Designed miniproteins, single chains, continued (5). Designs and how they scored, part 93

Each design is a single chain, and the fold is of that chain. pLDDT is the mean over its residues in the fold that is shown.

## One batch from the design tools (miniprotein)

Design m19441
Fold by ESMFold2-Fast:
Structure m19441 (fold): chain A 77 residues (1-77)
Amino acid sequence: AETFTVTKEVTVSAAGERVTLEIDTGLPDGLYKVTATLSDGTVYTDIVEIKDGKATVSLVFPGPAGTYTVTFTFTKL
């Protein structure tokens, strides 16, 4: 299957903080649908380009300051 899942731990210092993550996926170059699921139940969906195995994803953490577990699911388009 052309689906890849990775989990990252992200610590934010303030509610509403935007964090930009570079994710090393090792996936082939191309366009992917990314779904980011935060431990508070917030879900983001976007289209990202993977180049040299890497994707850049920018997320806003609307909950309070603290540590979040974020699960990223990449599906090839």
Scores: mean pLDDT 82

Design m19442
Fold by ESMFold2-Fast:
Structure m19442 (fold): chain A 61 residues (1-61)
Amino acid sequence: KLEVKVFGDLSSLPEEVQAMLEEVKREAEELEEKGASKDEIDRRLNELMGRLLATSHRLAS
């Protein structure tokens, strides 16, 4: 839930990053709905966050 809250404020982010965050949120919800463990969800979110942070860093001035 804390990780989901971190994604909550998207208004200051580029549209591309916002789209990626929305995809991460959907993927986490799908995994939880399918009964994935917390560890599996956390692992997947960390992978996606790593890619997202790399993209954000690349877009930063």
Scores: mean pLDDT 67

Design m19444
Fold by ESMFold2-Fast:
Structure m19444 (fold): chain A 56 residues (1-56)
Amino acid sequence: MELARAGDESAIEPLIEAYNSEDEEVRREAEKALVYLSTTNPELAAKILSRIKPRR
């Protein structure tokens, strides 16, 4: 992908899975990636957060 149009988007799925994981290590890694994304691509970070299912 020349512009990696789907590159960042394809990272959303594993980040959502990791952030919702019961494994502390996996969640920590997802949080770290989310923080990094919030500084380099805040729109993508917000999109990931909105895709994380809010428990009612």
Scores: mean pLDDT 67

Design m19445
Fold by ESMFold2-Fast:
Structure m19445 (fold): chain A 62 residues (1-62)
Amino acid sequence: KDEQYRELIRLLEEGKWEEALRLFNKLVSEGLIPDQYRGILAKAVTGRVPAEKGVEALKEII
């Protein structure tokens, strides 16, 4: 669980948008993304908000 969140943080920090989006979708399908963070993370992995906002949300989940 925590390893998957750390990997998503790394992908966001490295700007690997395609891989970040794939991992985010996998985590959503596994029920590992709380509904309250789904919107901000979706925007971060699609570049609609700075990656920093997605990283902040993931750190709150861990």
Scores: mean pLDDT 82

Design m19446
Fold by ESMFold2-Fast:
Structure m19446 (fold): chain A 92 residues (1-92)
Amino acid sequence: SKALVDELLDLLKSLHDKGARIQASQSGGTVNIVISGLTTVQQVALALKLIGLDLEGLDIEVSIKGSTVNVTIKGLTPEQAKYLVQAINSLN
């Protein structure tokens, strides 16, 4: 839902304010987000919050590789995916 997408955006904005680098790309209704510059504690906290959003109905997969967190969101409309990608990339 748009409400869950907006909740995710607020979470990502809070991480950007703490110095995280966030990049997003889309393929149809799938969005890939790469987050770097997080501490280990911040990576764990982010993963737990993303699990919460997945349980609320957003289809989210999370993979942590070293100092980067990779997030894949599926099942969005192409318009929702575009909105999310544009909003994230506007943080840079």
Scores: mean pLDDT 83

Design m19447
Fold by ESMFold2-Fast:
Structure m19447 (fold): chain A 82 residues (1-82)
Amino acid sequence: SVAEAAIALAALAIAIARLALRLAQTREALALAIAAALAAIGAEFLAEYAAERGDEAAAEEALREAVEALELALKALALALA
């Protein structure tokens, strides 16, 4: 389901953001990693809410937010590795 996909992507984004946080060597990299982690956690909460309620519109919104959080997490990881 869309909600299950959103939960899975949000979980992946959290894992990548946590890795970026662990590798961050500058305040800028740390700040981006924290922002990515918070975005991913928010997407996961919305996805779980959508799954519990059977709310298809909320599930689609959660999937969009999870994709955006994953993109941010990957940027945070790239900055931490630079």
Scores: mean pLDDT 87

Design m19448
Fold by ESMFold2-Fast:
Structure m19448 (fold): chain A 74 residues (1-74)
Amino acid sequence: MASKKEKAEEYIKKGQKAYDQKRYEEAIKFYEEALKLDPDNWVAWNNLAMAYRELGRIEEAQKYFDKAVRLAKK
């Protein structure tokens, strides 16, 4: 059976495909689903921040980049 981390990785891939298509709000939803399954996944936090940056939501992007950096240093 697929683990929670494997399912999170699938959502991250779906989010990256949406991001590549410039569907940033859809990408955010996929990354949020990934983070429900694997909340310590710094890649998902970083990708979430990138999508918020593309939407011009800079304060939220900065918050999520900081979260990703903290998790990556563990």
Scores: mean pLDDT 86

Design m19449
Fold by ESMFold2-Fast:
Structure m19449 (fold): chain A 95 residues (1-95)
Amino acid sequence: MIRKISKEEYEELQKKIDEVKKAAKELTGDPDVRAISGKLAGLDTDEVFVATSLPREEAEKYREELEKKTGMKVRVVDIAEGIALEILASLVEIE
């Protein structure tokens, strides 16, 4: 169940995650917002998942703004889904 990734690919994905996380914190004012790479979580997607406790309607508005600011494809999920994705991403082994 452990997925392997090169150090260079991991660092590139982590940089993208950090950029989205920073933008999400600035937009929401929530310091506890989570950002997870779908690829690191083992999903066949280039999307970055942003976990927030905001209502769905408000969260969707932030999704559009995040995509505009970062140029990344963004999916908004609840905190429980975000935690599950973080666990999956933590199982990735760097080659």
Scores: mean pLDDT 78

Design m19450
Fold by ESMFold2-Fast:
Structure m19450 (fold): chain A 58 residues (1-58)
Amino acid sequence: MELARAVKDVTTDAPSILKLKKGDIVEILKRYPNGDVLARSLKTGEVGLVGEDMLELL
C-alpha cells in the first residue's frame, strides 16, 4: 500500500477532486501522466483526484 500525506488543505466543490486537510493520510491508487493521482482518504474513505504536488510520500 502506497501512503502519502497532504501538505496543505484541499478545499473545492468539484465532485471529482478529493477534499483533504493538511496532515491527512491517503492511499495512492493510481498515478496519471499529467501529475494527478487517484487516492483514497484513510480518514473518510472517499476516493478522488489530487495533484501529486499536494502530497508527500511516506
Scores: mean pLDDT 81

Design m19451
Fold by ESMFold2-Fast:
Structure m19451 (fold): chain A 60 residues (1-60)
Amino acid sequence: SDVTLLVGEHELQEALEKAEAKGKGEEARPIYEEALRYLRQGNFEKAAELAKELKELAEE
């Protein structure tokens, strides 16, 4: 992956870890996996939408 993909994967991992720390791992995990899949397929728009949902779970 290029630098952009690596940074995106890191941000998704951080958001997942924060959601898990709040006891929302069960809800966060499928969003994380789907976002990562879209990111790796080059569908950055869909990946960004799912990353936003994941971050919202982490903020609650």
Scores: mean pLDDT 78

Design m19452
Fold by ESMFold2-Fast:
Structure m19452 (fold): chain A 74 residues (1-74)
Amino acid sequence: MYRVRGVARALTDAKFKLTAEGGVPATREVDAKAGESAIITVEAEGLPLDAQARVEVIDGDGEVAESRTPAEKI
């Protein structure tokens, strides 16, 4: 399996969604409290070695760094 990672910061109580780009679709949602930084990981089969991750705010307010993290084999 491979793992991708994203990072976001909550400005209010917020919910974030991480999407792995490439291979089998994989997503994960996490909740964060105001002022917290969230580190979000997704593991999926069939992710290529150079798969990228993207984080989106789906509820509340947050700042998202558009992450381009290579997939790591686990």
Scores: mean pLDDT 69

Design m19453
Fold by ESMFold2-Fast:
Structure m19453 (fold): chain A 84 residues (1-84)
Amino acid sequence: SHMEKKAKELADQIKKLIESGGDEGIREAARYFVEALKEALKSENGEEDVQLLMDEISKVINSLPDKDKFIEALREVINEELEK
């Protein structure tokens, strides 16, 4: 489906940022993911789109040698967005 392709494209972009950017790349990947979640939540199929995105990102996280670092960056970015 179109949304599955978009979720995979996003996951590939996130993986590339993590692999090539060091600590800054991990934080950029976290910001990119959070922005994609915001857009998915605003869509007409919000719950389905969020689930598709979460499924593809979970595959990326599980493939990382140090997933805790990305999870920590996600928590920091989400917290920054909630403080706005």
Scores: mean pLDDT 77

Design m19454
Fold by ESMFold2-Fast:
Structure m19454 (fold): chain A 61 residues (1-61)
Amino acid sequence: SKALDLAYERLEKAIDDAVAAGRITPEEAEQLRSRLEEAKEKNDLDAIMDIGAELVRLVAR
């Protein structure tokens, strides 16, 4: 769906921004990107939400 596509794009950008800002490691970004790609292929909204929550957790530490 268009809403899922936008959610994937925004989360991908958020991961890119977080690693560029040094808030997460390149290894953490790679793990999140792998999970995001799988979630995109499966159209898995719950997985998108979980990945977003994990990104927030990593940035907030």
Scores: mean pLDDT 84

Design m19455
Fold by ESMFold2-Fast:
Structure m19455 (fold): chain A 93 residues (1-93)
Amino acid sequence: SLAEKARELGRPDLAELAELAEEFERLLREGKLDEEKAEELMRRVLELLARLREREAKEEFAPEELEILEEVARRLEPLVELMKPIMEKKAAE
């Protein structure tokens, strides 16, 4: 598991982000991903990414940590694409 690998590296923040990617993929596969759940997942992802950016500014990530972050970003890309029309709809309301 990507989350387990992150925990072994002492990165619970990366593990939480990996778990969000796994939850997104599970909900999508099960046909249970609705606008509310997608918005909640995106909010949690953005909060974690903000914390990771703050940490990156203070210390450099190891190559193994960057590999995990890259894989998580790849898995979460469909969520970002799904959220674009939802965000546009809410901005218009």
Scores: mean pLDDT 75

Design m19456
Fold by ESMFold2-Fast:
Structure m19456 (fold): chain A 99 residues (1-99)
Amino acid sequence: TREGLARDAAAAVPQIIEALRERIEELRRAAEAAATGDPAAIAAAKRLLNSASFFLLTAKVVLDLAEPVLSPEEAEEARRALEELERALEELERTIEAA
């Protein structure tokens, strides 16, 4: 049922928010390293950009499924984490293009 899917998705939300925060930190470190122009750092950043972009899509699907049963506080925390990840991805992409 829709409610069953939402509850199962909601059970995963705390781990997804934690993973979003971890990916944000990784993206920020990768952007700093890539900004030096180091070819190895740029290559690593490109791989991270691809994997983190895929994770963002997956996280959005799970959070959308969980929405009906999330508290306002949980929904706001998840929304902020998603927006922060999107911004970190955009910043990393711009840094790679500038290198």
Scores: mean pLDDT 85

Design m19457
Fold by ESMFold2-Fast:
Structure m19457 (fold): chain A 96 residues (1-96)
Amino acid sequence: EEGEKHYERLREALKNGATGGELERAQTIFDVALALRVIGEALDIYLAKKKGDQQALERHEQDLARTIEEARKNPRARQLVEKALEEFEKNWKKYE
């Protein structure tokens, strides 16, 4: 999964030479990146629905489910992801 590899690469780079608070800061950045990924996946789902692309819709729904499952491993990431989805749904409805 390209998005996961991108986030893991960022996380890995920040871990190299990081100590104590630096490592904790890197984890915070990774958690925020997961939340941003969720917004992108939600947008992809919205666009697939508007185009009636059932295959794209199913693929993006699976991608979103996997990102949410990854976030469940960390309570902070889970909370950020849930909040990102709520804000996306709330703000996107303003354009409908």
Scores: mean pLDDT 70

Design m19458
Fold by ESMFold2-Fast:
Structure m19458 (fold): chain A 77 residues (1-77)
Amino acid sequence: SMEEKLAQFEELLEDMKLLGVDLSKPIVDNGALGFAIAGGLRAHYGDLLDQLMKKTGKKFNQITLNQFLDFLRELAS
């Protein structure tokens, strides 16, 4: 469900914060770790990322983890 996907993603974000990831920067602007996260998100959340990009008109390299979180929260509502 979307609620389960959101809960899993929120848990993953807490781990990312502990690793020093800036959730307000574009994902790819978080150095080598940012690139690894970007690849993992494309692999597991690709369709949802495509929907977010279509909604915002932004390219993937402009997407932040906070924007993706807010989008998932909107879909879970």
Scores: mean pLDDT 85

Design m19459
Fold by ESMFold2-Fast:
Structure m19459 (fold): chain A 126 residues (1-126)
Amino acid sequence: DNLEEKLPILEERLERLKKELGEDHPEVALELLELADVLYEQGKYEEAIPLYRKALEILERELGDSLEVALAKLNLGSVLYEQGKYEEAVPLFREALAILRRELPADHPLITVTEFLLRLAEEKLK
């Protein structure tokens, strides 16, 4: 996938959804997550972080603890880890792991990956 070509399309969709549905709608939050994921893949961590935080605020308020919230927390935690913000990443990985363990089978790869990332982040705080 061409990430550079995807950004303008996602930004246009986001602005349209905000105007049509309002800034705090769950569909706006999902578009914010997709835009944040593309920015994260490009290494634009400082730009991705506020989009993940806004999306999480909306999704937690509207949907509660869902798989989408767990994935957003995992990705935000990963961005914060890459920035060296381990104290902020650890609670996000813990919260994501708790949701994933409720929503997915115990042998699911996302659980194993999240457990590994949590361990890495905790080790950095020693």
Scores: mean pLDDT 86

Design m19460
Fold by ESMFold2-Fast:
Structure m19460 (fold): chain A 88 residues (1-88)
Amino acid sequence: AMATLSGIIRFKEPVSEEFVEELRKLLSKYPGATLEVEGNRVRLTATGSEEEIRKLADDLVKLLQHPEVELAALFIERDGKLVAGALL
């Protein structure tokens, strides 16, 4: 089944280009993934198989436990229904 991950991240300061590049690398495997950066805020989406999207969520949780991150919320939807979420 196909799933979509949506993420909203707030950083303590304007996000570093190095951190943005790490996010881009994680998203690079997902055609049509989005990454929007506005100062200290980042929004992202990715769509793929449920297995791939759950793995992406795990990788993002590890990356987002960085000291630069103030708050992060990740949501996984399948067929328009929320199936998982994380608040960091």
Scores: mean pLDDT 85

Design m19461
Fold by ESMFold2-Fast:
Structure m19461 (fold): chain A 92 residues (1-92)
Amino acid sequence: GAEIKALAKELKERLEEEGYTVDITLSGTTVTITISSSDVNKLIALTLQLLGLEVEGYDITITLSGDTLTITISASNDEELVAQLKALLESL
């Protein structure tokens, strides 16, 4: 939907403004956000910030590997995906 695309664009723009390289892939009701930085300490700080995020009833997986942080959000429907993306944006 248009709202999911708008939220993904806003998330990408906000992270890129902070100096990250961001790729966002949407597949059905699953969003994969790949965040890269040459500053590993900056990625660690972002990872710790996001680990504090709790959204009841949603599936979120956060993985840090080398210079890349991967966030996978899996939802059963578009409404749940929108809510999770909004929570993620608010946590930034």
Scores: mean pLDDT 79

Design m19462
Fold by ESMFold2-Fast:
Structure m19462 (fold): chain A 93 residues (1-93)
Amino acid sequence: VEEAIRLLVKAAELLAEAKKKDKNPEAQKLLEEAIRKISEAIRALNEGDLEKALEYLEEALEYAEEAKKVSSQPELVEEAIRLIEEARRLVEE
């Protein structure tokens, strides 16, 4: 669980960097939603609610994938997506 939280913190940092560098308001909004869902997932993990954490991670991935399509920073978003997917895998085990 601690490993999953570390990966999610790094993913949120990458998405925040992408948002800061992006000038597209649509991309910024989607990135902000993805960051919010990651924060909710981290809270659920700290509370021991693994099912709720997995739901928030799935929502975070949906927002991040949509952000990648419209973002000027697709490489940062893609790296964050990989970290979220790895964190989800660790939570499912």
Scores: mean pLDDT 86

Design m19463
Fold by ESMFold2-Fast:
Structure m19463 (fold): chain A 71 residues (1-71)
Amino acid sequence: SELKEEAEKAYEKGLEAFKEGKYEEAAEYFEKAAELYEKLAEQGDESAREKALEADILAGLALIKVAVDKL
């Protein structure tokens, strides 16, 4: 499905940005991935709910990195 492909691409871009130390960009991609995975879960893909939670956690970690760098 197109929605699943978009979610996977957003998640991968988030991981790439995180590895490059681009934490603000990583947080934005993970937030997008979480939203897309939540939509998939609403369509009956229960495995997508787990992915949405993982993406939300990773977005939170990226934001913590941004906050620490400003201290």
Scores: mean pLDDT 87

Design m19464
Fold by ESMFold2-Fast:
Structure m19464 (fold): chain A 60 residues (1-60)
Amino acid sequence: SELKELILRLISLELRIIGLEIDLERAKKAGDQAKVKELEKEIEKLKKEIKKLEEKIKSL
């Protein structure tokens, strides 16, 4: 089912964001500003992908 595949992809992306947010907190505590910037960009990119995927799911 296309819907099931899209939902599983959505869940996978959300889990990836949670992992990156944990890494971001660690980087902030370590004072690694370069890694903080990198992780913030990755999180923003994934959030945009999630929004596109949510819109596709809503259209089914």
Scores: mean pLDDT 88

Design m19465
Fold by ESMFold2-Fast:
Structure m19465 (fold): chain A 110 residues (1-110)
Amino acid sequence: PLSPEALEALRRAAEVLRKGATEIKQAIDNGDLDKAVEALRKTAEELERIAEQLKGHDPRLAEVFRALAEWLREAAEKVRETGDLSIAKQAADTLEQFAEALEREVERAR
């Protein structure tokens, strides 16, 4: 059973992940390396805000979102250093999979 704060955070995180995946894929389709890196970093930053809001309510869930944000920053740095947009594509695909998992968890809590 999830707290109301955790449930709301899962909903917001799912939205952030879907928007991030869309923006990353759009940057890839345009061949825009800088925009792909920007989208990865922005998504990580938004996940860190969600984690910060959760730290007093659900520390374990906060740690999960913090870890995901760190992973996205690492992906952004690799894309920036290598110029390899396939890394950004893998990140976007992973974000869509996480969003689907979070959406299923929210639905189960009803």
Scores: mean pLDDT 87

Design m19466
Fold by ESMFold2-Fast:
Structure m19466 (fold): chain A 67 residues (1-67)
Amino acid sequence: SEEELKKLEKELKEAIANRDIEKLRSIYDKVLEEITRLVRENADSDLILRYQKLAVEAMRAIRELVG
């Protein structure tokens, strides 16, 4: 949902600021679960794309912090 997406975007921004790798991994997993659910429900492709972009951002943040 739009509301869940906004919540995850806020949590991602906070986790990046705090350099919280465990929280970033948790967010990444939740985003992937949501993408799977949205695909199964034939949700709006624009919404799915926004979740996919969030997953990529989380993965990049993890890579940058781990090296």
Scores: mean pLDDT 85

Design m19467
Fold by ESMFold2-Fast:
Structure m19467 (fold): chain A 76 residues (1-76)
Amino acid sequence: NALSQRIFAYADTIEDEKERQVARALGLAIQNGRKVNLGRLAAELGISVATVKEYVERIREGLGLPEGTLDPFLEE
């Protein structure tokens, strides 16, 4: 999947470790035809669901993707 490969490449440019882990989790989910469970990922990383959502939005902006492009790959 071209989108997952772009996300993995972008993740390698992220300096913040937790933001990078969110990007990698998103890329892996898309590659495997799955969704990222926001509450589960937040718990695994020791951050809030709001912070995970902020990281996803920053990743979307960094990739130059339209608003809402990544929303179908997320679940609560």
Scores: mean pLDDT 87

Design m19468
Fold by ESMFold2-Fast:
Structure m19468 (fold): chain A 68 residues (1-68)
Amino acid sequence: SMAERAAASAARAAASGRGAAATGNDYVKSFEAQLAGPEAGRAAAEAAARAAGTDSGKVNAYRMYQLG
Protein backbone atom coordinates (compact mmCIF):
# COMPACT_ATOMS: atom_id res chain seq x y z
CA SER A 1 0.00 0.00 0.00
CA MET A 2 1.02 3.65 -0.29
CA ALA A 3 1.18 3.95 3.50
CA GLU A 4 3.71 1.09 3.68
CA ARG A 5 5.71 2.69 0.86
CA ALA A 6 5.71 6.04 2.68
CA ALA A 7 6.85 4.34 5.91
CA ALA A 8 9.64 2.51 4.03
CA SER A 9 10.70 5.82 2.43
CA ALA A 10 10.79 7.51 5.85
CA ALA A 11 12.85 4.63 7.30
CA ARG A 12 15.28 4.92 4.38
CA ALA A 13 15.55 8.67 4.96
CA ALA A 14 16.23 8.06 8.68
CA ALA A 15 18.91 5.48 7.79
CA SER A 16 20.35 8.03 5.34
CA GLY A 17 20.54 10.42 8.30
CA ARG A 18 23.86 8.73 9.12
CA GLY A 19 25.03 9.98 5.71
CA ALA A 20 23.80 13.47 6.62
CA ALA A 21 27.29 14.26 7.96
CA ALA A 22 28.72 13.65 4.48
CA THR A 23 25.92 15.61 2.77
CA GLY A 24 26.44 18.37 5.32
CA ASN A 25 30.05 18.71 4.16
CA ASP A 26 28.88 18.90 0.53
CA TYR A 27 26.38 21.64 1.44
CA VAL A 28 29.10 23.63 3.26
CA LYS A 29 31.31 23.37 0.17
CA SER A 30 28.37 24.48 -1.98
CA PHE A 31 27.80 27.52 0.27
CA GLU A 32 31.50 28.45 0.13
CA ALA A 33 31.40 28.19 -3.68
CA GLN A 34 28.36 30.53 -3.74
CA LEU A 35 30.46 33.13 -1.90
CA ALA A 36 33.09 32.81 -4.67
CA GLY A 37 30.61 33.84 -7.37
CA PRO A 38 27.12 33.28 -8.79
CA GLU A 39 28.15 30.81 -11.52
CA ALA A 40 30.38 28.75 -9.22
CA GLY A 41 27.64 28.81 -6.57
CA ARG A 42 24.98 27.61 -9.02
CA ALA A 43 27.13 24.69 -10.21
CA ALA A 44 27.96 23.69 -6.62
CA ALA A 45 24.27 23.94 -5.61
CA GLU A 46 23.31 21.68 -8.53
CA ALA A 47 25.95 19.14 -7.47
CA ALA A 48 24.71 19.25 -3.86
CA ALA A 49 21.09 18.75 -5.00
CA ARG A 50 22.19 15.80 -7.15
CA ALA A 51 24.03 14.24 -4.18
CA ALA A 52 20.95 14.75 -1.97
CA GLY A 53 18.81 12.91 -4.56
CA THR A 54 16.46 15.87 -5.10
CA ASP A 55 14.44 14.97 -2.02
CA SER A 56 12.15 17.94 -1.37
CA GLY A 57 12.43 17.39 2.39
CA LYS A 58 16.22 17.63 2.27
CA VAL A 59 16.05 20.72 0.05
CA ASN A 60 13.64 22.39 2.49
CA ALA A 61 15.88 21.49 5.47
CA TYR A 62 18.86 23.06 3.68
CA ARG A 63 16.89 26.24 2.96
CA MET A 64 15.73 26.49 6.58
CA TYR A 65 19.35 26.07 7.69
CA GLN A 66 20.45 28.93 5.41
CA LEU A 67 17.64 31.17 6.68
CA GLY A 68 18.34 30.37 10.35
Scores: mean pLDDT 52

Design m19469
Fold by ESMFold2-Fast:
Structure m19469 (fold): chain A 93 residues (1-93)
Amino acid sequence: MVGEEEAERAERAAEEAKRAAKEAGKAADAGDAEAARKAAEEAVRAAEEAEEAARRAREAGASPELVRRAELAAGVAALAAGMAVLLAKLAEK
């Protein structure tokens, strides 16, 4: 169905953003500011992919359910990226 691939892509990107945020926290706890910054960059990239997937689902005329799935995933990815960026800044002191 149109938009299923984009919804799945958004959900995968959200999981990637969450994992990157976790790595940013782990690096910050270890005092590794460089690793925390790299993880934050990965989280931001994943959030951008999730948002693009949600946009493509809307433009393709996907069902409201698939668009909602993609938009929720993009929102989760954005929150994870924000957390990763904050953790990277805290690691820098």
Scores: mean pLDDT 86

Design m19470
Fold by ESMFold2-Fast:
Structure m19470 (fold): chain A 140 residues (1-140)
Amino acid sequence: MRELLLEAARRAREAREHIERAPETGTEALAEAVRHGAEATRLLHKIDEVVGRAFASVFGLFAGYAATTGAGEAVRRVIDEMAADPLGAYTAERAREGMREMEELYRRDPEAARKQGEKVRELAIHVLRGLYTWSTEQAR
């Protein structure tokens, strides 16, 4: 249990650092953020289903947003890999919903979609920070 919490915290930190360094249109850094955040939420879901689902819901929205950027091909591959894992399936479902919502918003109002993407990115940073803090506290 302790090692899984420390690994989830490490993955959440790596995901956050990739988001904080990535420009809005960044491809490789956003794909790496989604990979690390997906693994953090998967580990958290294995430890505590309720806490895992709560973090997966918000992180799934960020992964959905990232799938609509220039990182979209690489991010969609990560979402498909998550969908094949029972522990990743919930996060993948949330990501696919968020992707559909962002694609619909981009078709209606591309400026509103960019503003929404910025808000989702900022929310993902806060959620990954919360996951890091919670996981390191539970590992004491």
Scores: mean pLDDT 82

Design m19471
Fold by ESMFold2-Fast:
Structure m19471 (fold): chain A 72 residues (1-72)
Amino acid sequence: SERRERAREIVEELERLEKEGTLTKEDLERYFRELARLLGLSDAEIDAVIENSDDRGLRHAVRKLAEAILRG
């Protein structure tokens, strides 16, 4: 599934950027938006999560969404 392949790519890129110490909040927002759209969240729902999340919360949300796509 192209959806599962893209989720794997995002997880691999996330892990690489975290290991390198170059992961930004903008990266987390971009990954969250992409994964949430793959799961059918609206732009309004996506923006609400981003606005109400700190960096740690947003990182957890990205991992949770990727896991849901990879297991579903």
Scores: mean pLDDT 85

Design m19472
Fold by ESMFold2-Fast:
Structure m19472 (fold): chain A 60 residues (1-60)
Amino acid sequence: LSPEERKKIIEAVAKYLVSLGMPESFARKKAEEAVKQYEETGSTDNAGLQRVIDETLESL
């Protein structure tokens, strides 16, 4: 992932988590962890986060 693509995915995942009731600061931390897992393994262990990442990548 490019730095710009990485930022867009983190923003999308964080926004999704905030929509579920998570505080913004915590959502951003979780989004960074999920993106790091995706970069290292090609997937996440959370189906909702995986979908957000895949949809964001398709829009890039």
Scores: mean pLDDT 79

Design m19473
Fold by ESMFold2-Fast:
Structure m19473 (fold): chain A 83 residues (1-83)
Amino acid sequence: MEALREELLRVVEESRRRRLSDAQTAMRIAVVLAEHGEVEEAVKELEAAAERFPEDRETAEEVKKAIEAGDLEKAKKLVEEAE
């Protein structure tokens, strides 16, 4: 819990400093959640992002599929390419 919380806070801080969109921030949070075994929560974050940000729906869906397949390296690459 503590390590996950610290990494999530760091993602939020970095996204704010880099001026990333809310959708990009949500996708980065989902990847971190999945890396810590919180796959169900990661999927919920991606589905919420796809609903709130239609322009990023395709990317969020691809990241979700990669996480569901257990391919975290692909999920990370997809998020990085979308930035």
Scores: mean pLDDT 79

Design m19474
Fold by ESMFold2-Fast:
Structure m19474 (fold): chain A 116 residues (1-116)
Amino acid sequence: VELPESVKKNFSDEENAFLEALLAGDKEAAIEALMKIFGIDKEKAEEVLNVLRSEGFIKALPELEKAKDTEEVEEILKKYNIPTTPEVVQSAMLISKFLKLADEELRERLKEGLSK
């Protein structure tokens, strides 16, 4: 799964790899991308991915699409009982930015990929 160039140009290579992995439901690729983005170990990256794949996070996606800044992202995460650790907040901000640029088909693919 490749992102359209109009979306892809707004992110780093590592961020694009992460988003493409999420869309594909590729857990191993998503873990590797998180390790590169945050400089964290595999266990911590797996914990972050498990949070992003939680039912609460998936339910938060429509509000994250509309979030204007980091403070709004953090408040949305708290509303859905999602941990506000630095890596989770930054991942949610990346996803929020993606959702604003994505068409309806890409948004649905992200939801499906996170649910796999």
Scores: mean pLDDT 88

Design m19475
Fold by ESMFold2-Fast:
Structure m19475 (fold): chain A 100 residues (1-100)
Amino acid sequence: LQEEFDIGVVDVAKAVANWGIEKGDYEGAAKLYESAIKFAKEKNLPKSVIGELYLNLGIAYAKAGDKEKARQSFELAIKYFEEAGDTEGAERARKALEEV
């Protein structure tokens, strides 16, 4: 299905963004996650996928020192995971939010 292909595109973006984080390019990683979120929303990808992207965006912002954007991203991750019925995802996002 088209959805599997689009999720694959998002997974590649996540891999590149995570590699950027390992190199200390937190701003570049955040931009990649922002682009991936826009793509996921335009393609109507599952809310659990969008939640995971917001969780990773929050981590990138937190590592960049932008605590306000990190909190906003984690709160959005919680909402998307809850709407998706992903209890484990929501718990991961809540724990991340508590550390900011």
Scores: mean pLDDT 88

